# Designed miniproteins, single chains, continued (4), part 108

Each design is a single chain, and the fold is of that chain. pLDDT is the mean over its residues in the fold that is shown.

## One batch from the design tools (miniprotein)

Design m15745
Fold by ESMFold2-Fast:
Structure m15745 (fold): chain A 68 residues (1-68)
Amino acid sequence: MPSEEDIETFVNSLLDSMAHFSEEQKIDALANVLRWLERNESEEGVKKFKEYLEKHHPELYKKALEYL
């Protein structure tokens, strides 16, 4: 089970790696990561990632959900 610190580190690393991406590219990349998590992570783990994103990156999270 990922800790909140593990989730924060992962999300921040992901966003830093995408700093040069357009908004659409960031949204698409985040949607792809969410799809990967749903296939490869536990239901509870996915829920924690989604809660973190909704709390700290609500705009990106909401837009990424449109591509799911």
Scores: mean pLDDT 77

Design m15746
Fold by ESMFold2-Fast:
Formats: C-alpha cells, structure tokens, sequence
Structure m15746 (fold): chain A 94 residues (1-94)
C-alpha cells in the first residue's frame, strides 16, 4: 500500500510541475503494479475493463499533455482501483 500511495503522490507532483518525462515514468511504474495485482487477484470482467480504460485514458492524457487538473483526477481514480486490488490480494493471503 505505502509504495502505491508514494507513487500516486509523486505522479501528482510531477503533473503539477508539468514534468511530463517524470510523470510518464511514474505512471509506467504504477501501471506495472496494477498489472501484477490483476494477475494475482480474481476480479470481474467489468472491474478489469474499468482499470484498463482508466490506464489507457491516463496514458493518453499524459502523452497529450492534457489539463493537469483532469490528469490528477484520473490519477486519483486509477490509484483508488490499484488500492482496491491490493486490499483484495491481502484478504486472499490472510
């Protein structure tokens, strides 16, 4: 959990500073965590599609240097989904 929260906070900071190179790198790290968690937890098709949609939209927004406020909103939603996957993994391990 802490690593996810740290990555989300650093990604938001990079976006606020319009540091698109750092933002892209941090997003790739966050997406890698999401993909790893999706392989380890059982999720509905609808949940998987929503995560894939958010990931694609966020990647596009960063690549197109969209409105920072819009991107921060997408980061928040994506980060929340990753945290839910992490919680599901921990519940299964208990």
Amino acid sequence: MKKIEELVNRLIEAIENKDWETAAKLFDELEAIARELLEQVEVSEEEREEIDRLSAELRSAIENKADPLKIIGLVGRFGTQIKWLYMKKKEKEE
Scores: mean pLDDT 82

Design m15747
Fold by ESMFold2-Fast:
Structure m15747 (fold): chain A 87 residues (1-87)
Amino acid sequence: MKEKLENHKFYVELAKKVKEIIDEARKNGLSVEELYQRILEAAKELYEKSKNPKLKERFEKMSDEEQVEFALATYLLIENIEKAIKE
């Protein structure tokens, strides 16, 4: 249904942003703290742009640490799903 597809787009975009940040960190030698802050900023930007009020409420209730953990978990989940679908 439309809401599930909109949520899927959000998770895929979040996973892409986290991947880009991790790849940049590996290439440019970012500290763990800088990596954490970039992931947090990317997650906040994406949920603020979300048209789904339930996603916004969920993220507004999360601590910064929980938001980063959610972003990292989403990245790992999407990477595993994409690998399973392509193979």
Scores: mean pLDDT 74

Design m15748
Fold by ESMFold2-Fast:
Structure m15748 (fold): chain A 61 residues (1-61)
Amino acid sequence: AVSEDLEVMQRLNRAASRLLEANDPDEVDRVLMEAGELAAAGRWDEAIELLEKAAEEAEAR
């Protein structure tokens, strides 16, 4: 439980940091809003995947 939650939070923070470094604030807010909605529904894996995908797409440009 604690270990699992820590790993999820670390992945979320890494993806968010990468996205912030690669994108404009407007794009970050947009993706974070959608990820936050998924997290509020208890779908942390989908929220993390969304952030990772957005960061990957930004980096690929």
Scores: mean pLDDT 72

Design m15749
Fold by ESMFold2-Fast:
Structure m15749 (fold): chain A 63 residues (1-63)
Amino acid sequence: SAAVDFIVTELGISREKAEKIVQGILVLLRLGRDAAVEALVRELGISRATAERLVDLVLADQA
């Protein structure tokens, strides 16, 4: 998926871990987009802009 590829290339995380992160994002999205972005910034230590891009890619993969 585009989200998994982004995590692997931009964050240097293994594909297996990236797939688990995407599943976690889908769970967090049930609490809302802002909640998912905030959790990613906190847990992965990434910028808000990178977290927003990642959430957008996850949502696009589900459409």
Scores: mean pLDDT 84

Design m15750
Fold by ESMFold2-Fast:
Structure m15750 (fold): chain A 96 residues (1-96)
Amino acid sequence: MISEEEFKELVTEFIDFLKSLPNPDEELIKRLEKALEEKDINSKSLSPEEKRLLLAIYEYKKTKASLEELTKKYKLNDDELSLLVSFENFLERKKE
């Protein structure tokens, strides 16, 4: 289970990533900010799809699980997988 601190860190970084995009999904950002205020990944502000994506990103950061394993486990579509890969690339650039 994801801790409150780990959830806060993950969602904050993901919001930063979304805001860095040329055409940010402002509605998704607002839903994520509300989930962050509630400090719960099970927030009603997030869709089941958004919760699955956040859990997949969390597992990817914590484990060496392959993208193929995460795609099967969390039933990610091509758009969600592309977003996960883009977010990972964003985090790697921030380490610079």
Scores: mean pLDDT 75

Design m15751
Fold by ESMFold2-Fast:
Structure m15751 (fold): chain A 75 residues (1-75)
Amino acid sequence: MEEERKALEDSLQAFKDYLIKKGEELGITEKAQELADKLMEAFLNDKPVDEIYEILREIAELLGLDPSSIKPKKK
C-alpha cells in the first residue's frame, strides 16, 4: 500500500532529521547520520521489528539517551 509506505517514509524522515539535529548539538553529526541511514535502510528493506529496535537502542546510546527506554515487541 503506497499510502502506508508514504506514512512510514515521512515518519522515518522526521526521525532522521531529529537524529541529525541532536547529533549536531552533541558534535557527532557524522555518526548520527550513519545510524539514521542504517535505520531507514532497515525499515525500507522490511527488516524485522526487533532488528529495527536494536538500531534504535544503538542510536539512543550514541546520543546519550537511556536505551532501556526503547522497548521492542518480544514475540
Scores: mean pLDDT 69

Design m15752
Fold by ESMFold2-Fast:
Structure m15752 (fold): chain A 102 residues (1-102)
Amino acid sequence: MEIPDLSPQQLLDKVKDASQKAIDAVKEGDFDKAHDYVLKLVRYTNALSKVASPQQLQEAADYIQKTADAVSSAKPKNLDEDITKGVMLVALSSTLTSLKNL
């Protein structure tokens, strides 16, 4: 059930990287790229939640919140982008709720 050869710190580093890339993609207006990185961010955070210290979980929660804030501030240009924004916000909110219930 653990990801082989990845330490909690390595998972947290991947959470940080995915968060930054998602935020950068949102700023670029690339909603498809942002959605891909949000899914990676959620997957790494879910893996981390099973092995991380409370401090590492709090750091992951901070990255999820920063990503959610960036997505929330994004201005979709069409319906497809608006749907993708909503999907990303639901995924990020669900992940934050799961972390708070640990």
Scores: mean pLDDT 85

Design m15753
Fold by ESMFold2-Fast:
Structure m15753 (fold): chain A 100 residues (1-100)
Amino acid sequence: SELKEILEKAKEKLKELEEKLKKLEPLITEEDKKLIEEIEKKIEEVVNSEDQQKKAEELGEWINKALEERDKISQEILELHVKKLTGEVIIKRLEELLKK
């Protein structure tokens, strides 16, 4: 029951993020797309790692440094994509737990 409520709230937040990203889609550069793809790949590496906490901290540092060199619009786009990708991982894990 509590896990279902957390899952529903996570899905609502993901939908809100998708709506925000859709509005920003015309402003996404090819460089932003490449960074998003690299972030997605690195998130998969964290999820499949034996040391998830350490890998997550390293990824966070890497993302922060990558964002420092971008303009404000690119920073917002990348931050929203990080939240979306992280949210998708959380939702998938919660759905798997609820199906057991």
Scores: mean pLDDT 80

Design m15754
Fold by ESMFold2-Fast:
Structure m15754 (fold): chain A 83 residues (1-83)
Amino acid sequence: SARDAALAAVQALGERLLAVFGEVDPDGDGFVSVTDALFAVQRHSAEPLSDAALAALAEVLRQFANAQGLVDYRAFAAHVLSL
Protein backbone atom coordinates (compact mmCIF):
# COMPACT_ATOMS: atom_id res chain seq x y z
CA SER A 1 0.00 0.00 0.00
CA ALA A 2 1.01 3.65 -0.26
CA ARG A 3 1.29 3.81 3.54
CA ASP A 4 3.50 0.68 3.62
CA ALA A 5 5.74 2.20 0.90
CA ALA A 6 6.01 5.46 2.90
CA LEU A 7 6.84 3.64 6.16
CA ALA A 8 9.38 1.43 4.35
CA ALA A 9 11.15 4.56 3.01
CA VAL A 10 11.34 6.01 6.55
CA GLN A 11 12.55 2.67 7.99
CA ALA A 12 15.24 2.46 5.27
CA LEU A 13 16.76 5.66 6.72
CA GLY A 14 17.11 3.77 10.04
CA GLU A 15 19.25 5.42 12.71
CA ARG A 16 19.94 8.27 10.22
CA LEU A 17 16.29 9.37 10.56
CA LEU A 18 16.95 11.72 13.51
CA ALA A 19 19.86 13.38 11.64
CA VAL A 20 17.63 13.72 8.53
CA PHE A 21 14.93 15.55 10.55
CA GLY A 22 17.63 17.53 12.38
CA GLU A 23 18.62 19.12 9.04
CA VAL A 24 15.15 20.79 8.88
CA ASP A 25 15.04 21.60 12.64
CA PRO A 26 17.49 24.56 12.89
CA ASP A 27 16.20 25.44 16.41
CA GLY A 28 17.00 21.90 17.65
CA ASP A 29 13.71 21.77 19.59
CA GLY A 30 12.66 18.35 18.21
CA PHE A 31 9.66 19.70 16.26
CA VAL A 32 9.20 20.21 12.50
CA SER A 33 6.31 21.06 10.19
CA VAL A 34 4.70 18.21 8.21
CA THR A 35 5.95 19.88 5.00
CA ASP A 36 9.57 20.06 6.23
CA ALA A 37 9.41 16.43 7.44
CA LEU A 38 8.15 15.27 4.02
CA PHE A 39 10.89 17.30 2.27
CA ALA A 40 13.62 15.79 4.47
CA VAL A 41 12.45 12.18 3.91
CA GLN A 42 12.04 12.76 0.15
CA ARG A 43 15.53 14.35 -0.11
CA HIS A 44 17.24 11.41 1.64
CA SER A 45 15.20 8.56 0.07
CA ALA A 46 16.96 6.28 -2.45
CA GLU A 47 14.05 6.76 -4.89
CA PRO A 48 11.29 9.41 -5.14
CA LEU A 49 8.11 8.72 -3.16
CA SER A 50 4.82 8.77 -5.11
CA ASP A 51 2.20 11.44 -4.35
CA ALA A 52 0.09 8.71 -2.68
CA ALA A 53 3.03 7.64 -0.47
CA LEU A 54 3.75 11.28 0.50
CA ALA A 55 0.05 11.79 1.39
CA ALA A 56 0.08 8.59 3.49
CA LEU A 57 3.30 9.69 5.25
CA ALA A 58 1.75 13.12 5.98
CA GLU A 59 -1.23 11.40 7.69
CA VAL A 60 1.13 9.33 9.91
CA LEU A 61 3.21 12.44 10.74
CA ARG A 62 0.05 14.32 11.82
CA GLN A 63 -0.58 11.62 14.47
CA PHE A 64 2.59 12.90 16.21
CA ALA A 65 1.72 16.62 15.96
CA ASN A 66 1.62 18.76 19.11
CA ALA A 67 -1.04 21.38 19.99
CA GLN A 68 0.65 23.80 17.54
CA GLY A 69 0.50 21.28 14.64
CA LEU A 70 4.27 20.63 14.77
CA VAL A 71 5.49 17.03 14.50
CA ASP A 72 7.46 15.50 17.40
CA TYR A 73 9.87 13.72 15.07
CA ARG A 74 11.70 11.91 17.91
CA ALA A 75 8.41 10.22 18.93
CA PHE A 76 7.62 9.54 15.24
CA ALA A 77 11.08 8.00 14.64
CA ALA A 78 10.85 5.81 17.78
CA HIS A 79 7.43 4.52 16.62
CA VAL A 80 8.34 3.81 12.97
CA LEU A 81 11.74 2.21 13.74
CA SER A 82 10.02 -0.14 16.25
CA LEU A 83 7.55 -1.53 13.64
Scores: mean pLDDT 82

Design m15755
Fold by ESMFold2-Fast:
Structure m15755 (fold): chain A 96 residues (1-96)
Amino acid sequence: SAIEEARKTAKSPVEAFDILAENSDEETKRLIELAKRSGELAAQLAKLPEEKQEEIEEKVKPLVEEAEEALKRGDLEKALELVEKVLEEVEKLVKE
């Protein structure tokens, strides 16, 4: 499958989304773009002290898990909503 092929070649979830986007429709590409932005914020988190990283991870973990579950169900609408909430929460916590 396209997802399996992407997972084989990708070294990170962000790379997997890039590969998947090449073969996806517009709605799926939008979801992938939001997931990539989430990954970029995660990279910014890696520059923060470990204590701060753990605090942020704990606060957003439930939303991330819900987004993953929505993706597994193919519920793109809920996945997009949850990814947007994760992005907003991470951005607020990174700026603290």
Scores: mean pLDDT 69

Design m15756
Fold by ESMFold2-Fast:
Structure m15756 (fold): chain A 90 residues (1-90)
Amino acid sequence: SLLERILKAETDEEIREIAEELKKQGYNGFGALSLILTGEKLKEPTTDNILLLYSVAKELGIPREDLLSTDVETIYRIIKAVKELLKNPP
């Protein structure tokens, strides 16, 4: 699965390849963040889920425009930030 590939990826090249695949499957930055944190893509998220994900995005320094972006480099940066958070939780 894409989630397993994200969690196992160790190189920048691997993460970029995953970001490209996520873009091809219709993910934006918000979708990528949701997949990593919840293990699934939120197609129709509730207000509470949206607020929770935006709270995590603020903690990681991810701006709203990046969450709405389908740019590969933006999705790549979000994946890296979340992986670092999961390895070093506060």
Scores: mean pLDDT 75

Design m15757
Fold by ESMFold2-Fast:
Structure m15757 (fold): chain A 110 residues (1-110)
Amino acid sequence: GLASTLVSHGDFDSALRAARSQLDTDPVSSHNVMGQAYFGQGDFDRAISFFDQAISLDPNNSISWNNLGQAYFQQGDFDQAIQSFQQALSIDPDNQESQDNLQLTQQQLS
């Protein structure tokens, strides 16, 4: 949607504003976009908090788990990153991004 497109263009303040306006309509996507915006700004603690909220709203959303894994990876918490990517793949086993992220994270421990 518009909010996720704004994140992709690096317009994080506009992305946060758009996501907040959609909290009642699409709460899972809105929390994921807010998490992605904070992730893009390097605020991994806030990113994790928003991805945790998205997972709390829908634990079967593979995107939320993949996003959580990426945030843990950036903090160097490779065990939590691996668990998050494995959970994403348990929901969507064909997701190439989650497969690649899991492999990359496992290589950091070798």
Scores: mean pLDDT 87

Design m15758
Fold by ESMFold2-Fast:
Structure m15758 (fold): chain A 57 residues (1-57)
Amino acid sequence: MSLEERIAQLEAEIERTRKVLEEMKKRNDHTGILVAERELERLQAELDRLKKELEAS
């Protein structure tokens, strides 16, 4: 799988997770909000790492 494909997959996953976070906020699901925020932080860190790798290519 190419770096570009992995970046595209992560960007799509981040977008989906943002929608989940918004839904959890609307439902006042405090645990769901915390889990979604932590997942977004993890995905953003991975995306940043892959983008740096792509720049090095």
Scores: mean pLDDT 83

Design m15759
Fold by ESMFold2-Fast:
Structure m15759 (fold): chain A 81 residues (1-81)
Amino acid sequence: MEELEKLLRETEEETRQLVLERHRTGDVEGVNQRLLRTMNEHLKKAEELAKKYGIPVSELTRKIGEAAQRGVDRARREIAR
């Protein structure tokens, strides 16, 4: 399902970029607010895809969370260099 794969890639990449920006700017509060908004938008898209394809919302929510965590982990590795 290309739409889900795209959403997961976008979730990982946007999370990575926001974590890097937080490190670069020191704006923890402002970046965390943007992370929450981005996550809520992606979860809403996941709910729409779940309804469209008959997939449990909990399964897609888990995949979104795993993609976001991959983004965080990638950013942490880049920062550590």
Scores: mean pLDDT 84

Design m15760
Fold by ESMFold2-Fast:
Structure m15760 (fold): chain A 70 residues (1-70)
Amino acid sequence: MTLDAEEAVLLLHSRLSDEELRSLGIRVDGHFDESHVAAIRRFQAEHGLPVDGVFDEAALAALEAYVRAL
């Protein structure tokens, strides 16, 4: 299933610590902003997915693999 950017960001915040979010360039102030969209696009680019800012099942699987490697 396709996740929108906001759902993907909420999932990131649920799985990653504040320090890990900052390492991704995400602002940890409880505010959804351009840094969150940039982080999603970076994950897509780094994992060979279409860079459209939309978080899909493949992007979610790549994120889960990344988080589990920490």
Scores: mean pLDDT 65

Design m15761
Fold by ESMFold2-Fast:
Structure m15761 (fold): chain A 99 residues (1-99)
Amino acid sequence: MLVEELEKEREERLAKLVEEGASAEEVLEEKLRFDEEMLERLEKELGEKFESVNEAIIAAYMKNKKASQESLEKVRENLPLTLELEEKLKEWIEKKKKE
């Protein structure tokens, strides 16, 4: 999935910067730049606009029929979700459990 590849690329890029001795400010700046790039790529792929990269990530996982139950629960636990987004994701997970 594009979203999984982008999340992995972000984690690997940030980890490499930390290993190379980058400052906390440099790591944060790179994260913010990658979050904007990820948001733009996910918006283009999904054909809709989002207010945050987290909303775009959730939408990408929900739309992808190959997303496993475990992957979706991991996303729910790790993202700072609003109450509305958490409820929508829970409903989507319940729907997938019945398939």
Scores: mean pLDDT 69

Design m15762
Fold by ESMFold2-Fast:
Structure m15762 (fold): chain A 94 residues (1-94)
Amino acid sequence: SMEEEAIKEIKKIIEEVKKIAKEELSDDEYRRLNEVLDKLLEDLESGKISVETAAIVLAHLIQELSKKLSEENQKKLKELQKRLMELATRLRKA
């Protein structure tokens, strides 16, 4: 159940990232981001990558995305990065 809860949390973070990105990215940039995020989620749900690997990859994607967005949306993305770090910490202590 801890793995299932971690996957659900990553899925929620991905949906929040998509919502933020949709506000500022062009249609083409948003489409490319969705493709990458959907592939990451598919690989995570199929067990092709670990939850820890997915969290690391997602954190890097958020960091790159933040460079293209307003300061307001950068703050929202930093909160999502903190949630990923807290999740990774909980998984390591389990």
Scores: mean pLDDT 85

Design m15763
Fold by ESMFold2-Fast:
Structure m15763 (fold): chain A 55 residues (1-55)
Amino acid sequence: MPQTFKVTLPGLSEEQAQQAAQNVQKALQQQDPGAKVTVDVSGDTATFTITLPEP
């Protein structure tokens, strides 16, 4: 089963959240090319969803 982790950070702009998601995805993809990071911004809160491929 794919593993999904969520991290919620307040106080980030949509632009800052997208940059952070890209940086984390690149770092994770160096170890696991199937890793994916998405971000959803709702008001002043950014929720990052990290998905790892099935083991």
Scores: mean pLDDT 77

Design m15764
Fold by ESMFold2-Fast:
Structure m15764 (fold): chain A 100 residues (1-100)
Amino acid sequence: SSSLKEELEKLVEELGRLAEEGLEAQRAGDTARLNEVLTRMREVVGRILELLSKQLPEEEFNKVAEELEKLTNLMLRAIRAGDEAAARRYLEELRKLVEK
């Protein structure tokens, strides 16, 4: 539905904002803020997965969920490492995956 598409777009935008906040926290050496941001990013991905499970047949959902989990893990590792280029690349790939 169009409303679910709008919710997915909003969650992906929130994930992008959190990724930038995480990179800033990493540059500042603010470990507490970094951990909080990474936790919130995992929560946002969980909400994306919940919405996708309602839109997609089981087989299609399982394939998208596997790739989304892979990209999420790569993105979070890049943020923790301060690899801005990798973090932004994985975020863009994740955005493309959930785009409808």
Scores: mean pLDDT 86

Design m15765
Fold by ESMFold2-Fast:
Structure m15765 (fold): chain A 60 residues (1-60)
Amino acid sequence: SMIAEIARESLLEFLRAGNRRGARAAAKVYAAIEEGIPIKDLSDEEAEELAERLAAEAEA
């Protein structure tokens, strides 16, 4: 979806800028839209893991 694409792009930009809090927030939004995981159900640790995974996929 367009919102998930915006969230994904935002988390990559936040990671490049060193804004880990922003990256976690964007990753939670991405997971809610694409994977159906409510924001409250995804921990900060899980969100960081997702952000790093999406960044690795974008680099490949």
Scores: mean pLDDT 82

Design m15766
Fold by ESMFold2-Fast:
Structure m15766 (fold): chain A 69 residues (1-69)
Amino acid sequence: SEGQRILDALDKGVPVRSAGEAVLEVGRRAGDQQAISLAQQGLRAYDQGDVDRATSLTRQAAQRLIDHS
């Protein structure tokens, strides 16, 4: 699944910003407003310098895509 691919990429050290942008693209194509919202929250946390929160929210968004695919 696309969500699993994003989780695997994060585990391999892909930047959280890139993963968050990938979740936004997948979420928009799927029409998953919750995944979009979580990814947007993650990107905002990243912009505020909270990398741990950004990573957590981005993982939650990717998991949402897995659970609802």
Scores: mean pLDDT 86

Design m15767
Fold by ESMFold2-Fast:
Structure m15767 (fold): chain A 68 residues (1-68)
Amino acid sequence: TKPISEEARKEMVQLLEDAGASDDLIEKAKNVKTLEDAQKVINDAAKEGFPDEVLQQLAQIVSRGVRE
C-alpha cells in the first residue's frame, strides 16, 4: 500500500470540512495514511451524497499526494 503525504491528508480534511462532511468522515480523513485509506474516504463521501465535483477534487489531491 502506497503512503499518502501529510499535505494531501490535510488538503482532504480541509475540503471535507468546507463541504460540510460528517464528523465521522472528517475523522477518517484525519487518519488517512495510505492510498487504500484515502480511497475509503472518497467512497464514504460518495455514500454521504457529495457531488462528483467534490469527489474529483478529493481524487486529484490523493493522486498528487501518493508517495513511494
Scores: mean pLDDT 82

Design m15768
Fold by ESMFold2-Fast:
Structure m15768 (fold): chain A 113 residues (1-113)
Amino acid sequence: SEIEEEALSMLEQLIEDLKKLKEKFKDNEKVVELLEKSIETIEEIKKAIENKDYEKAIELLEEFRKLYAEAMEEAAKAIKDEKEKQALKDYGEVKLESIDKFIEKLKKEVEKL
């Protein structure tokens, strides 16, 4: 389905972005742990979507959103440069908005079933 293809592409891009953040913050144990849990959660979301279990995918996406938000907050705390800190916060906000829109799209798909 188009929604499955879009979802898997978005989630794969998120995994790549999270891996880059993990490398950037590799010396920060708390950030690395949160990013690893975020990646694991995305892999579970991918499986739920492939199985057309959109209710499970929504639950996991809401959990991912919380983990991602916490990871970005902890990462921002580790940055001393105010401009770099603000750039990370802005980046995180854009990603969270994208996740929220995708959750809404999946909820509408469940309503059609």
Scores: mean pLDDT 85

Design m15769
Fold by ESMFold2-Fast:
Structure m15769 (fold): chain A 76 residues (1-76)
Amino acid sequence: SEELEKLKAEVEKSGGYLVLASMPLSLIRQIKEDPSKALDLIKEWAEKNNIPMPKEETLQKLAEYLLLVADDILSA
């Protein structure tokens, strides 16, 4: 949807592009399973894989975006 496209663009412009581009399907699945842990899971994965971390505000928007599109990404 246009709303999802706008949210994705804001995340990418705010420094979340590399996190979104590098995120594995297994992590997206874990976030869907435990939405309340989304930020912690993203931070742990990024730290372990040396992915530069954007601002907390951008991470919150990124987690929101992922939860909205997780089914589309994981369904093929």
Scores: mean pLDDT 78

Design m15770
Fold by ESMFold2-Fast:
Structure m15770 (fold): chain A 119 residues (1-119)
Amino acid sequence: SPEIEKMLKDIEEYQKKLAEVFKKIMEAIRNNAPIDEILKLLDEFRKIVDEFYKKYKPYLSEETQKRIDELYKKINELIDKAREALKAGDRQTALVYASEAFTLAQEMFNIAIEELKKK
């Protein structure tokens, strides 16, 4: 349907935005950017995930909503761990947590895309 096609394109734009922010996180850590700059990028990452979750969760089945809820919780926990690692001066551990959060966010987007394609 035209409405489903529009939703799929919008989710693709969320995927692109998240990938761009994650790339900036990797580059900022590599280039020894100020901690506040990296924390701001983690906040932007969280905002993209939150906006997607709130917008698209209502369109998904109850079973898929439970899967998305678990991923959303884990992503937020990983971002909090990345923030704490950065504050402790452990930039490498922060990158590991941010990378895990990015992987789970991609899984969350793909689950939503696959269900929407079946409609």
Scores: mean pLDDT 91

Design m15771
Fold by ESMFold2-Fast:
Structure m15771 (fold): chain A 66 residues (1-66)
Amino acid sequence: MTAQELADAIRREAGVEGVTPEVAREAAGHLVEGRRDEALRILMERGGASEEQARAGLDAIRRLGL
């Protein structure tokens, strides 16, 4: 899975246009290592997502299987 595919999935599922491939990959990396709260923080602080949008974004990453 590419960082671009992760970013595209987050944008579609969460409605967050500010998530770059770099931000998506970093959030996915934390999620894989069980650091869900850190992954949420990255999407919110660096991706410009609300808490609800960040949660939807993490769900999108999980559905892609990482």
Scores: mean pLDDT 80

Design m15772
Fold by ESMFold2-Fast:
Structure m15772 (fold): chain A 72 residues (1-72)
Amino acid sequence: ELDLFAEAVREEALKHGLPQEVADRASQAARDGPNLEIAAARASKALMDAGVDLDTASQIVAEAYRRAKAAA
């Protein structure tokens, strides 16, 4: 579910030491997606726009996606 994914994105971003504002923006971008695939793309873009490197952004989004799918 989108809510589970958005929450997981915030939690994973915080685990990687990112600021609360960045974690919240990525979570919010995910919530604006019409489905999980678009939500993942939007969360990744929000992280990279905030200056998060591609590897870290990819790890955060991939883990959040796995968590959301496991909980659905």
Scores: mean pLDDT 83

Design m15773
Fold by ESMFold2-Fast:
Structure m15773 (fold): chain A 90 residues (1-90)
Amino acid sequence: MNYLLAVSLETTEINPELKKSRADIYLLDRERNLVAEAKIVTEEVDGKYRTEVEIYDKNGNLIGKGEFEAETEEEALAKGMVWAIKKLIE
C-alpha cells in the first residue's frame, strides 16, 4: 500500500515540565490526506507506566483501543506505538 506515516512525539525525557508523554501517529495516503490517526498517552500509575492508545478513522470515529503497561515510560510508550503502527498499516 502507498501510505505515509507522520509522527509527533513529546516525552517527559525530552521535556521534563510534562507530566505525561504523548505521541500522535497519522496514516496518510499518497496525496497526504488523513486516512487514520492514533493518539497515544503514557503516564505513571501506581509506580508503573500505562499507555492508552486510541485509533480514529478519517471522520473522527473511534475504531480501535489498546492499553499497555511497563516498568519504564520508554517501554510503555514503545509498546503503544508499535501496536498502533501495526493496526494502522494492517
Scores: mean pLDDT 80

Design m15774
Fold by ESMFold2-Fast:
Structure m15774 (fold): chain A 80 residues (1-80)
Amino acid sequence: GPESSLHSLLNKIYELVKNNKSDGAILGLLKSTKKLFSSLKDKNPNLANLLLDLLNFLKDKLTNPEILSQIDSILSLLKE
């Protein structure tokens, strides 16, 4: 389902940052994550917290302005 798909996307982003810092791939997965999360009818708090933890981790590790902008965009959705 959408939750398992989102969890898979989050795991892929984490592994890319850990093992291979491909900014283009990370940006693409973040855009997919934002689209999928926005499409969820109900926002599960546990899933939202997992996403928040990953986004904060990424902000500490990455310096690419496009990635940081995308992260801030998703963080804004989490505050709704």
Scores: mean pLDDT 76

Design m15775
Fold by ESMFold2-Fast:
Structure m15775 (fold): chain A 80 residues (1-80)
Amino acid sequence: AEELLRRIEANERRVEALRERAADDPRWVRLLDSLLKLLDLARKQVEEAIRTGDEKLLEAARRTVRAVESMVRALEEKLA
């Protein structure tokens, strides 16, 4: 759980950095905002899983974080 929360925080920082770099492109900003919303949902799933012990919420959050990480990496490569 703690590891997953740290991964979410790290990816939020990466997305925020991309938003600064792509600020002049509204389509990129919209995409990056949607990724931040997915990370927020994943964080809430982890927090709820810690509270309730629901392992399915942890699995769902982990899958979401992994998908966001893949997208962020692809976007970072495109801007390099």
Scores: mean pLDDT 84

Design m15776
Fold by ESMFold2-Fast:
Structure m15776 (fold): chain A 76 residues (1-76)
Amino acid sequence: SMEQEKQELKARIDKLYEEVRELARKAMDANDPEKVRIVAEAFELIRKAQEALDSGNLTEARELIDKAEELIKKAR
């Protein structure tokens, strides 16, 4: 259902915020400007995903979440 899908996307967004905050701390501690840039890009994608979810555009939210997850995975 749309309700179930919205709940799953919300949970993914919450997890991504936590992961990006952790990566931000690690990138700053390592003084790694490339990782800091990737973290900033991931934060922007997560923010846009939340906006898409809030507007009911589940397809756009999912695409933005997928992009953010891929960026975070590569930055680890």
Scores: mean pLDDT 86

Design m15777
Fold by ESMFold2-Fast:
Structure m15777 (fold): chain A 79 residues (1-79)
Amino acid sequence: MTWKKVSEDVEELEIQLPDGRTLRVLVDKKKGTVTARILDEDGRLIAEATVSIKKDSSDLELNEAMALAIQRALERARA
């Protein structure tokens, strides 16, 4: 897994899933949000979830927010 810095406040993680879907996680420290998105093989948005974080969040708090956003997005993708 590789983090890409998009700007000083925004980082993106992209993971290819075994079924051809893509998981994208966007961390925006300026907005105070972590967003997880599930995209299909054609790049269509299947599901997303956003979790709020504090501007001064620790790496641990950030990891917990990412895990929660990913969990919620995957649950929504099942519907």
Scores: mean pLDDT 78

Design m15778
Fold by ESMFold2-Fast:
Structure m15778 (fold): chain A 85 residues (1-85)
Amino acid sequence: DKAAQEALEAAKKAALARAEELGASRIQVYSESVEGNTATVILLAEVDGKKRVIAVTAKVEGGKITISFASEEIEQLASQQLERE
């Protein structure tokens, strides 16, 4: 119960911090889910006029919170939509 809430708060804060570092605007919480001691937060935001998905997972074990960002595969797919030339 409390561990689930702590995981959700941690995931949400980490996701928002990542969005701010990317210079994102129009940040929206798209999805929040909790499974046991693990919470996943998905944000939809805009970076340089393009929509971007930011996914963060937080896990609580023995009072320790571990934060994980979206898989590198998801990050690369988002990056491949950027046209550089």
Scores: mean pLDDT 73

Design m15779
Fold by ESMFold2-Fast:
Structure m15779 (fold): chain A 62 residues (1-62)
Amino acid sequence: SPVERARELLEEFKKNPKDAELWQTIDRELARLWIEHPDDPEVRELAREFAKLAKEAGLENT
């Protein structure tokens, strides 16, 4: 499923948190999932996990 694919990409990002291209790929995939499945709790959980990883990697300065 698209959700499972996004989760796999997040796991890959955890191994290489300096990969800006991978970050952009995940951001696009999550944006697509949010449009397709706005009320899906799995999508919301992935978005929260992604935001946490971004902050830990220093990609979010706020």
Scores: mean pLDDT 74

